# Designs tried in a protein design run: designed miniproteins, single chains, continued (2). Part 47

Each design is a single chain, and the fold is of that chain. pLDDT is the mean over its residues in the fold that is shown.

## One batch from the design tools (miniprotein)

Design m5704
Fold by ESMFold2-Fast:
Structure m5704 (fold): chain A 62 residues (1-62)
Amino acid sequence: SLEEAEEALRKGEEAYKAGDYVTAARYFAEAARLYAEELGPSDPRTREAGRKFKEAQEKAAA
């Protein structure tokens, strides 16, 4: 649901601010999946969650 996607996005942002990039990437990936399911892959919210996932994943690998 959209509410679950928003929850996952918020949890990802909290983890990202805390420097926990591994946890942030997991939540952003879940948010992107849920937004894509509800709104489609081209929706701005889906794309934004996907961008946040990529950034968190790159920082986690550093």
Scores: mean pLDDT 87

Design m5705
Fold by ESMFold2-Fast:
Parts: sequence; structure tokens; C-alpha cells
Structure m5705 (fold): chain A 100 residues (1-100)
Amino acid sequence: MSVEELLREAAEKLREAAEIYEKAGDLETAEQYRKAAERVERLTEEEDRELAIQELNALIIGEAAAIAAHKNSEDEAELKARELEREALDLLQEALAQLE
């Protein structure tokens, strides 16, 4: 996959996670995931490789922290959202590896 394809898939996974949290009534977490997806989508338009690497590293750190914060939940919706977030994290890390 190209970096753009990896980033677009990561953004889609984050938006799916946001929808799950919104349906569960966790609007704050849903908004956090939507903002992360928007930041990832903006990276598809970033022509400065160094800026793209810096922003992607920041996003990866943020997503890893978010996953860690929710790891004790047994709620079905939160488990599904966490799976999508981990898939997004893997895609972001692959995109970073291709840029470096």
C-alpha cells in the first residue's frame, strides 16, 4: 500500500471507532477520535516529509496512550472501538516506516 492509502485506511478506522463511541453516548471520546481522523487525513496532503514524520509520530504516541487508557473496559462497544484503534495504529506505524 502507498502512504496515502495507509493514512486513508487509518482515518477510516478512527472514524468507525468514533461512531461506536457516539452510539454508546461517549461524545467526548467520539470527538477525540474524529479529530485524530481529520489530522490523519490532512497528512495525505502534506508535501513536507519532515513535517509529515513529526505529525505522524505525534499521532502514533497519542493513539497508543488512548488505547492504554481504555484497556480495562469489558464493554463490547469499547472493545470493538479499541480493536479499530489498534488497527489504525498499525497502519500509521507502517506509513511512518515508508516515510523514514
Scores: mean pLDDT 80

Design m5706
Fold by ESMFold2-Fast:
Structure m5706 (fold): chain A 92 residues (1-92)
Amino acid sequence: MEKELEAETLEAFALIQLAVIRIADKHGIVDVEETKRLAESILKIAEELAKMGFKEGVERIYQAVEETAKASKNPEVRKILEETAKKIREIG
């Protein structure tokens, strides 16, 4: 019960950070270093979820990152998110 609440909260934080990247990209206000920091945070959350045994949460984060990468027309954002998705895939 407690671990499920923690896992859901961590997944939500990862998806919020991904949404920040997507919104900045959509409005043309991308900061590459901030995007890298947010992507690294998303990866760490996926690693923690994997350690907790929440593989379904990891897969949902992976899919969201991959979809956001494919939808991006900014080559730097796409590269960062594609590299992040690859690292998430390597966890599980």
Scores: mean pLDDT 87

Design m5707
Fold by ESMFold2-Fast:
Parts: structure tokens; sequence; C-alpha cells
Structure m5707 (fold): chain A 84 residues (1-84)
């Protein structure tokens, strides 16, 4: 495994942990903290379309909770595109 390949694997693993933590903040109604963690997760998991879609769907929920409807719709659309 090259350093680049290892870094992608590490980034996806970290992103999955951030999705889990971001989802916990969503459950608590802490939308600003959730949005920050989920946006970071989406950046880390760019190489995994399925995990990226999960991060973006949860980010859209957090943005909607903040009243950022336009940003939420963009994140949702990007998630659907990643999952396709």
Amino acid sequence: VSDEELQKEVDVALGRMLIWLGRKFLEQGEYEEAAELLARAAELVRSDPEVLAEALRNLAEALRGLGKEEEAERARAEAERAAA
C-alpha cells in the first residue's frame, strides 16, 4: 500500500467516525456542531461515494435544523448524485 492509498483509507475511517459523532449531535439538536463535523467528514470521505452520500445526507439534516434551506438542498442533491 502506498502512502497515498493508506492516507485515503485513514481519511475514510476518520470520516466514518465523524459521521457517527455528527449524528449524535443531530440527535441532541446541536445542529451547528453537527454541521461542522459532517462537513469535515464529507471532505475526508470524497474517495468513497457511499460514505460521502451518508455524510452529505446528515449534513443536509443539520443545515435544515439551522434554517439554511438552500445549503441543505444543495447537500441533499450532492448526496443523491454521490449515491448514484
Scores: mean pLDDT 85

Design m5708
Fold by ESMFold2-Fast:
Structure m5708 (fold): chain A 59 residues (1-59)
Amino acid sequence: SMREEIIKELMEKYGLSEEEARAIVEAAEGFRRGLGLPESMLKPLAEMFAYTEVTVKKR
């Protein structure tokens, strides 16, 4: 499914664990649903959340 593909891509691209990638996708999905955004927005939102997470770890 699209959700599983996004989780795998975040793990590979950002070096996240499965647990971290899953949490990010779930947070992005909650945000998307809260704003009534289309399902096509899930991937860009998840990538934005992943960028934020890895940037915070830089501190």
Scores: mean pLDDT 79

Design m5709
Fold by ESMFold2-Fast:
Structure m5709 (fold): chain A 70 residues (1-70)
Amino acid sequence: AEDLEDYEAFVKKLEEELKKNPTPEIYTRLGYAYYKLGDYDKAIEYFEKARELGSPVAKELLEKLKEDIS
């Protein structure tokens, strides 16, 4: 279900996974989850980290997010 409480729980799980496996995929998923929660500052932060680690998907999502909130 697309529920905000589900995204809050998902963020907590991803933060735990990030401690075990800091990958661009996990950073991208965290950015997307924060975007769905309306926390655009954290969404940008996590997408930037994923982009720095070489995620082309995170770069595209970050550009779109910056366009949407401008």
Scores: mean pLDDT 78

Design m5710
Fold by ESMFold2-Fast:
Structure m5710 (fold): chain A 81 residues (1-81)
Amino acid sequence: IQPFVDYVRKLLKEIEEIVKEHPDSEKLQEILEEMKEILKELERLSSDSSREAILKAIGYVLRAIGDLLDAERIAEEIKKK
């Protein structure tokens, strides 16, 4: 599970950089807060080696990837004005 935590931390950093470039976007701020919650839940799972915890961790990683894609899409829409 630690590799999943490390990967989501990397995705969170990329979203933080997008938000820093567009600080007035409420939608990007909402995605940032959702990513922080995903990371927090994933860190809770990091001490659990059960099959159930691993499957939940995979689900959180997929959600984090979706959030990054949404943030990139919103940033592109802002650039188009």
Scores: mean pLDDT 77

Design m5711
Fold by ESMFold2-Fast:
Structure m5711 (fold): chain A 65 residues (1-65)
Amino acid sequence: MSDEELIAEAERLVKEALELLEQGKIEEARKLFDEAVRLLGQISPTMAAAGRAEAERAIEEVEKK
C-alpha cells in the first residue's frame, strides 16, 4: 500500500470514528482511531503521534459532554 493510500484509509477511519463519537459509541470510535494511528505509523512515527493526539482530543471533547 502506498503512503497516499495509507493516509486516505486513515482519514476514512478518522471520519467514521468521529461519526461514532457523535453517536456515543466511544469504544467503537477508539478502535477506529487505533487502526488509523497504526496505518500512519507505517509512514512515520511523527504522523502516528500527530494522529494519536488528534484522536485523544476528539474523544475527550465527546466524553466532556
Scores: mean pLDDT 78

Design m5712
Fold by ESMFold2-Fast:
Structure m5712 (fold): chain A 76 residues (1-76)
Amino acid sequence: MGLEELKAKIEKLKKEAEKLIEEAKKKGLDLEPLYKKKEEIEELLKKALELPGVEGVLKPLKEAEKLVEEMKKYVE
């Protein structure tokens, strides 16, 4: 995976997390768990940008994707 591909995936995950927070706001849900997960996603994405090699980068991205899925389950 190239740096541009990694950056595109990072932006997509960030936008997805922000969209889920906005949906939760519309539903009147507690935002605290979502903000906590967003912070974890941001730290994982920073770590992904710092790691050398494809597999090292992909593991933090998969964890960030898992957190986004947990946010989706919370908002549903």
Scores: mean pLDDT 75

Design m5713
Fold by ESMFold2-Fast:
Structure m5713 (fold): chain A 75 residues (1-75)
Amino acid sequence: SLAAELEEKYAEAVEKLSEELLKKLKEFEERLKKETEKEVKELVESGDEEKAKAFLEKVYKEVLEFLEKLIEEQK
């Protein structure tokens, strides 16, 4: 599935990050969790599995985009 592929890409990218960039990633992830808290609550309330999958894919894409920028900074 797309979600599983995104998870694999995330794991590989994280292994390439320096300790300093890992801290930036964690801060980004914490911020993203806080920003998406209301959407998660609404998805749980709706019980819509397809919307939940789409939301998860969106979150992974945002994290991967940020990871790509961090990796480029390591140049």
Scores: mean pLDDT 76

Design m5714
Fold by ESMFold2-Fast:
Parts: sequence; C-alpha cells; structure tokens
Structure m5714 (fold): chain A 87 residues (1-87)
Amino acid sequence: LVEELEANREEAIAALEGAIRGLEEAEALARELGAEEAARLLEEARRRVEEALRAAKAGDFEAALEHIRAAEEPARRGGELLAAALA
C-alpha cells in the first residue's frame, strides 16, 4: 500500500535527519575540544548518513542501508575519541 510505504519512508527520513543533527553537534564539540581526529571521523560519518538520507528520499532503501553501514565504524571511532577527549 503506497500510503504505508510513505509513512515508513517519512519515519526513516526523520530518523536519518535526527542522526545528522546529532553528528553535527558531536563534530562541533570535537572541534571545540581540539579533538581533530574525532572531528574528522564524525564528519565522515555525517557525510555517509547524508548520502543515506538522499537514497531514502529517492526510495532506495538498499543504498540507504549501505551508506548507514559505511557510517557505523567512523561514528563509533569518532565517538570513542570524543569520549576520551572529554575524560
């Protein structure tokens, strides 16, 4: 049903937009702390999620999932480095 597909797409888009905002905030914090490597990794993760958002808006959820998977490692490493910089 087209209506149900649109509802699922809207939820996915909202989640990806939320993830982009969170990564932007984390990147800004990393730069403020001088955690350059964390900032670079978080920026890489954000770019991957932005690609996922574009794919999701186009209805290509397979491509969106590939981009999300590509974002996982840089997001995890960037987050770990940011946490270390805060300690």
Scores: mean pLDDT 83

Design m5715
Fold by ESMFold2-Fast:
Structure m5715 (fold): chain A 55 residues (1-55)
Amino acid sequence: SSLDKEFRRLLGELARVLSDEELQAVMEELSALRKAGASDEELNAWLRRRLAEAK
């Protein structure tokens, strides 16, 4: 889906600019948000914000 493609793109960009430790923290936060009921749209919005802060 378009949301899955965007999610993978955003994670790929973050992996380019973050350390392994920072990327692990991102993965843990995404897992926590998903368990809390966050939608794919909300996860993508969070990733876009995190990427903007990292650059």
Scores: mean pLDDT 86

Design m5716
Fold by ESMFold2-Fast:
Structure m5716 (fold): chain A 65 residues (1-65)
Amino acid sequence: SEAERARLLAEYRAALETLLREAGASPAQIAAWVAELEALAARARSLEELQAGFAAHFARLLAAL
């Protein structure tokens, strides 16, 4: 559902911003990661694609730390 997609996106975005802020990322770095997340969410055609995309996005974030 659209409500489930919106909730999942909001939860992941909040967790991502918290993690990056605690890791000492700059506002510009946080904005860049969030922009990538928003673009990914916009391209996802289903809830399953959204969840898989978030997992891949998080893996890329961890590799960049």
Scores: mean pLDDT 83

Design m5717
Fold by ESMFold2-Fast:
Parts: C-alpha cells; sequence; structure tokens
Structure m5717 (fold): chain A 69 residues (1-69)
C-alpha cells in the first residue's frame, strides 16, 4: 500500500544518507578502505566506514531520511 511504498523509499534514502554522513566523518580521519551498509531493523540503517586511522559508524533512521528529503 501507500504506507509500505513510503517506508521502502525512506529506507533507500536512509542508506544514501548513512553512506554520505559516514564518508564525511571518515574523510576527516584518513583514507577510506571499505564501506559496509547494514539494515538493523525496519526503520534503521547502519553504515560502517573503515579508514587507515580508524572506523566510523553512522546510524540513520527512515524518519530522519524522510525529513532530509
Amino acid sequence: GEEEKKREEGLQLAKVLAIRRGLEEASKLGEILSIKVEQLDEDTVLATVTTTQGTVEVRVTVEEALKEA
């Protein structure tokens, strides 16, 4: 239904936002080696960015992503 489509779209936006925020924070630390994106639950995405100087984890909710869009 309509609600389901909005949530699915929000999840895609949350993944993009998590990657963007993760890359921004990681670029302050060092060279980016890898990016991992995981869906933790129906409303939450985790991006883990590994750099030469350490690891950055960014958590984004569907609600946050829809607000940013």
Scores: mean pLDDT 82

Design m5718
Fold by ESMFold2-Fast:
Structure m5718 (fold): chain A 82 residues (1-82)
Amino acid sequence: SKKEKEEKIKELEEKTRELVLESASYSVLAIGEAVKARVSELNPELKEEAEESRKKLEEYLKKSEELDKKAKELIEKKKELE
């Protein structure tokens, strides 16, 4: 029915917003690690700390990208229901 379709659209919109918020949170964490890596890279004694921050940056960016992909899939499902 039209009501069931409207409820599904609302649920998809809410889930999409949640995924986008989580993705944005990981992007903020990635920025923090990027700054830390840059500062550590200026000190030759902090090579291991720079590498660890680069690794965390890559992990947070990957998590953000995976969440964005899931959000895009939900947006496409919503379009199919409209």
Scores: mean pLDDT 89

Design m5719
Fold by ESMFold2-Fast:
Structure m5719 (fold): chain A 59 residues (1-59)
Amino acid sequence: MMSFGEELRQAREANGLSQRQLADALGVSQSTVSRLERDEIEPSSAAKVTLRHLKAHQR
């Protein structure tokens, strides 16, 4: 089973987004995205919604 951080990283890469672009979409810093992708912090509801959107747009 993949962690939230690993799933977020794969969904971001599948959509061709950099960590900075994902951070801009979430309204957070790039360091926050890096920590989310490393499972160092708990995902916010906004991060969980964004992951669902990224997965919905994945081919």
Scores: mean pLDDT 78

Design m5720
Fold by ESMFold2-Fast:
Structure m5720 (fold): chain A 95 residues (1-95)
Amino acid sequence: MSEEELEREIAVSLLIMTLSIGIEAARRGDGEAAAESAELAIKHLEKNKDLFSEEAYKKAKEALEKAKRAAEEGDFEAAVEHLEEAKRILVEEAE
């Protein structure tokens, strides 16, 4: 495994963990925690932008921004769906 591949694997693992925390928060109706998880995931994604394809970066960021808005608006079902979509995109990019 190259150093770049290892860095991407670590970045994806941290993002997936953050998103899993956000999904669980949204499922229990904790909009603040879900929104904070989405915001943290956006920051991690932006810092590691060079480790992802432009398409995957844009799609994941859009899904995370939608998840944050849904969580802030109390639409926890939509927040879960958008967080799971971001997770799917990032897992597919890592493979």
Scores: mean pLDDT 83

Design m5721
Fold by ESMFold2-Fast:
Structure m5721 (fold): chain A 64 residues (1-64)
Amino acid sequence: SGRLGLNQAFVAELPAVEAALAEVRRRVAADPEPSAVEETVLLFLEGLVNLARASEEELKKAAE
């Protein structure tokens, strides 16, 4: 299979996105007044992680 630069970059960003998600979760848990922005960022990051994991599973299946 050929290399897709954007796909590789996206998968390579997974650890950074997971770290960002963990940091946002920590801030929301410690914040007595979480903002709508914090909730939106949390949902966005969770969506990105789910999408990246789905993409990674397809790549693993294709790579054998």
Scores: mean pLDDT 71

Design m5722
Fold by ESMFold2-Fast:
Structure m5722 (fold): chain A 62 residues (1-62)
Amino acid sequence: SELLAEAEQLVKEHPDSPLAWALLGAAYAREGRREEAREYFRKALELDPDFAAARRALASLA
């Protein structure tokens, strides 16, 4: 997936960006890879606990 490759590159360039990790989580969720998506959304929340979009995404994957 081109979206997945782009999101992986964004995380490599900006590993401290909660948004980069959330985009990676969203890309994995789009591919049906729920456990990897949850892991990456959790990483986004480790960087920004107030990231509402990542918190909502994790709840939808529970």
Scores: mean pLDDT 85

Design m5723
Fold by ESMFold2-Fast:
Structure m5723 (fold): chain A 81 residues (1-81)
Amino acid sequence: ATVDPQELEADIAEALVLIAGAISKNTVKRAKTPEEQKKAIEEGIEFIRRITDRLLSLLTDPALQARVRAVGEEVIEELKK
């Protein structure tokens, strides 16, 4: 009847990674020059990786860690476009 605490933490972690990706993508869209856009992408990738790594430290289940990592990788690939 209740969600497992680790599953809830993983769901929240996935949502936070997606939000980090959306913020980074909006920063890329606001860049006025190709050089600023490239810098925004590079900084966005580092930001997403940092957020993902911090969130993974909250999880002990390897399957849930794999889920959150996969979302982080997908968001990074979307930002590279």
Scores: mean pLDDT 81

Design m5726
Fold by ESMFold2-Fast:
Structure m5726 (fold): chain A 64 residues (1-64)
Amino acid sequence: MEEEEKKKENLKKFLDDLKARVQASVGPEAAAEVTKLLDEAKENPEKAFEYLQKVSDIVAEALA
């Protein structure tokens, strides 16, 4: 249905924006791990929440 497809597009846009923000804010090692997880979230939107939790943990540790 159109709503579901639009939701997936919005999620991809959100993940791309988040990727850019993280790459600007953290060091290259943490940025590489976050990029991998965000790419996996784009491939598997049903598991996006799990990947976002891991991204949040990595960013929090990198900024601490």
Scores: mean pLDDT 75

Design m5727
Fold by ESMFold2-Fast:
Structure m5727 (fold): chain A 71 residues (1-71)
Amino acid sequence: AAEAAETDRLILEYAEKAEQAVKEGNIMDAAAYLLGAVTLYVTARNAGIPVSPEAVEAIDRAIKLLNEAEK
């Protein structure tokens, strides 16, 4: 459905922006984008909206990069 596709796209977009922010050393922006992606994921799951494995993987990747950068 349109809502599922839009939510999935937004999760991917926020996760990608979080990765970019980590690479540029902007930990505050990275954390904000990651929180956005995670909030969308949790909201979608609570509403019964399916999230793609690709979006879940993108969140996991962003979390690992941010954890490594925070040290």
Scores: mean pLDDT 81

Design m5728
Fold by ESMFold2-Fast:
Structure m5728 (fold): chain A 65 residues (1-65)
Amino acid sequence: NEDAEKSAEAAKEAAKKGDAVAAGTAGYQMGLESGNRELGLKAVAAGAAGDAEKAAEYAIQAAKA
């Protein structure tokens, strides 16, 4: 899924900049596009908690599911 791959790259870039909210938002969109809503919601929760690394990790997992 091309859109999910682009969202994964956006999540990684946001995490490198320390933008946990942007990383979480990208992960949520990937969860919707890949059909894995649970991982997308976990990415949003990690982003809201300020954990950019976990948000990006969940986003990458959502792209692969």
Scores: mean pLDDT 74

Design m5729
Fold by ESMFold2-Fast:
Structure m5729 (fold): chain A 108 residues (1-108)
Amino acid sequence: ATALLNQGNAALAANQYADAIAAFQAALSSASAATQATALTNLGAAYTNLSQYASAIAALSAAIALNPANAAAYANLGTAYSNLNKAASAIAARKQAVAIATAQNTAA
């Protein structure tokens, strides 16, 4: 599963979004919820770059369902909602991303 995430991330860096989507979709076959949440978050980012915002929102919502503390998924969700002119939803998602990131930066 990690190899598929690395392949997808390399494709994203190369702006090869279709290849990135295929790699992240393959990573969803992992039994690891953590790998699935990461794959769904990155899939959402790839869909956003292709302006497929409905697909991006679906993937990011699924990532949040697997890991509610996923700040990256909330940040990407805010970007997708902003591109759909859903200002209130975009603001709410970004506030949640900041709240999670702030909590994670608190010393254990």
Scores: mean pLDDT 80

Design m5730
Fold by ESMFold2-Fast:
Structure m5730 (fold): chain A 55 residues (1-55)
Amino acid sequence: EEKKAEQEKVAKEIGDKLKKIGDGIDEGLKEAKKKGLSVEEGIKLGAEKAGVKYE
């Protein structure tokens, strides 16, 4: 039984999910910036990469 270690594992799992979403959006924004697209287009691309529907 590892209650404290289990809390850390849950926090890590949440952190991994949050990082995936953040990384996806950051990637989309950078891609849009390099291609001269709007910030909105970057957010849409990032949301798609993170598996989130923008619409």
Scores: mean pLDDT 71

Design m5731
Fold by ESMFold2-Fast:
Structure m5731 (fold): chain A 55 residues (1-55)
Amino acid sequence: SEMERAALRQIIRHGRERGLSEEELLARVRRMADDLNLSEEQREAFLAEARKAHA
């Protein structure tokens, strides 16, 4: 959903501002996915997007 993607973008932005490592960024994305009860497919897609944004 648009709300879920907005949450992902916010986590990525905050991670960049704070200089988080890829591992730390992915840990935050996993927590968000768990909190929002995302499917495994959606979780994997969000993790892949976060990895690309960190690179």
Scores: mean pLDDT 83

Design m5733
Fold by ESMFold2-Fast:
Structure m5733 (fold): chain A 59 residues (1-59)
Amino acid sequence: SADEYEALRAALYARMEAAGLSPEAQAALFADFQALVDAGASPAELRAALEARLAELLA
C-alpha cells in the first residue's frame, strides 16, 4: 500500500542518515528503492533489498 511505501521511504532516509552515506550513495540507494517500487516489489521485498544494499555500501 502507499502508506507502507511511505513508511519504508521514511525508514530509508533515517537509515541513510544513521549510516553516514555520501550524497551519491544516498541517490543510488533511493534510485534502487524507487525502481523496485516501480517493478511492484512488496514491502517485505523492499526491506530485504534495502538491507542487502546497505550491507554492500557499508562494507
Scores: mean pLDDT 75

Design m5734
Fold by ESMFold2-Fast:
Structure m5734 (fold): chain A 78 residues (1-78)
Amino acid sequence: GLEALKKKLEELKKEAEELKELGKKTKDKKYYEEAIEKLRKEGEEYLKLGKELKVPAYIELGKELLELAKELEKEMKK
């Protein structure tokens, strides 16, 4: 249940951080774009599921993933 969601959030954060680090080292925006797209897609999916199933934890996970995607998008534009 909730423990699986926490683990998935940590895994997605780790993958995003690794892609961000690659983007910084290579100066290639494709890694930022890949991280942003993945986080946005997962975030939208969890937000939709949370609203449909009325599970607050899914809604919060979705919001957190979407916020992380916005932060990466701002960093990419610098």
Scores: mean pLDDT 79

Design m5735
Fold by ESMFold2-Fast:
Structure m5735 (fold): chain A 65 residues (1-65)
Amino acid sequence: MDLELALKYLEEGKYEEAIKYAKKALEKDPNNAEAYRLLAVAYDKLGKTEEAQEYLDKAEEIEKK
């Protein structure tokens, strides 16, 4: 549910809200690679490329399991 809300806000261009709900999804499942990828996209859209890369790296780390 929180991940679905994050995706909805991302599609609406509400990147800060997308980040908020993606982080809530991670509170329930800290190994949710999809939530980390969504965070990477949202941070990239906000011009925060360093944070975006960190979240992308985390998603890749989880996906290797």
Scores: mean pLDDT 82

Design m5736
Fold by ESMFold2-Fast:
Structure m5736 (fold): chain A 92 residues (1-92)
Amino acid sequence: DPALEAARAAAERERQIKLGREIRRVLEESFDILQELSKVLSDEEYQKLADELSQLIKELVERREAGEPLEVILERMREELERLRALLEKHS
């Protein structure tokens, strides 16, 4: 049924847009926390965290290009955000 397939395709596009917005939100918050951590961490500790986040983003981009669902990418980004939040709380 072409109409049913078109409706499913439209719903999937909307879902992907919403997931992309949420990933962007998590990334923005992660960078904000990293900026706050730059004020309380040593230069060496900050550089290590910045490098780890950059490596994670590169890995997730490669996994997405390999066909990984956005939901899995988002979950992994949320895990890293929680780790960064815990580090900031420890240094508060």
Scores: mean pLDDT 87

Design m5737
Fold by ESMFold2-Fast:
Structure m5737 (fold): chain A 60 residues (1-60)
Amino acid sequence: SKESIEKGFKEAEEELKKDPSKAKEMAEVLRKQAEDLKDVSPEAAEKLKEYAEKVEKEYG
């Protein structure tokens, strides 16, 4: 779970650096992951939501 989250952030950032037009889709994926995680790891879910918002604001 923690490793998956870290992998997700790294993959998302690499993709966005190569193609910022993917920001909106990436943010949606991150938000969905946050929703799936909110009952298992609320702190990780909040970090995913924060990153999704940052992605959409910075790259979208």
Scores: mean pLDDT 75

Design m5738
Fold by ESMFold2-Fast:
Structure m5738 (fold): chain A 101 residues (1-101)
Amino acid sequence: MSLRQQADQYRQLGDQYLSNQDYVSAGRYYVRAGDSYRQLGDYGTSADYYIRAGNLYLQVGDYYGASYSYRRAGDSYLQLGDTDTADRLYQLSDQLRRLGD
């Protein structure tokens, strides 16, 4: 299986869980999709799926999952040279981590 096929499968699984309102499983698969797109060098799509995962985790009160996801999105924005967006995502990640404690 290619990395692109793996990314597409994780995205499809995330979409399926989201349609069933299983936000935790949807978030987990969107993180895996983001990881796979990052490995492909598709940092823009990677960041999008990490943000989608973070938003889903935030909806269910999983501040740790949201924190992790937004931090990974920030890493992808750094690879794109968007340091301002990365810094904002890192600040949000740190705030959410503290809220989860």
Scores: mean pLDDT 89

Design m5739
Fold by ESMFold2-Fast:
Structure m5739 (fold): chain A 80 residues (1-80)
Amino acid sequence: MSVAELAAKAAAAIAAGDIEEGNRYATQAAREASSLPDPQESLRALADIYQRLSDAYAQAGRDDLAAQYQAEADALRAQL
């Protein structure tokens, strides 16, 4: 399963209110992103994961977590 597929599954689970399953997929996505051979690819993949988590938490009504993950995505993109 690709990083993008794992991130999409994490976002779908979180948006549906299944935070535990969403966190499991997000952890797997982050591990696979960190194993990418190019550091720039790794940073882009992690930023995309955090952006999707931000959007999913916003859909779940968790504006606090949505803002936190948006800030993390922005911080990673600032390194690109």
Scores: mean pLDDT 84

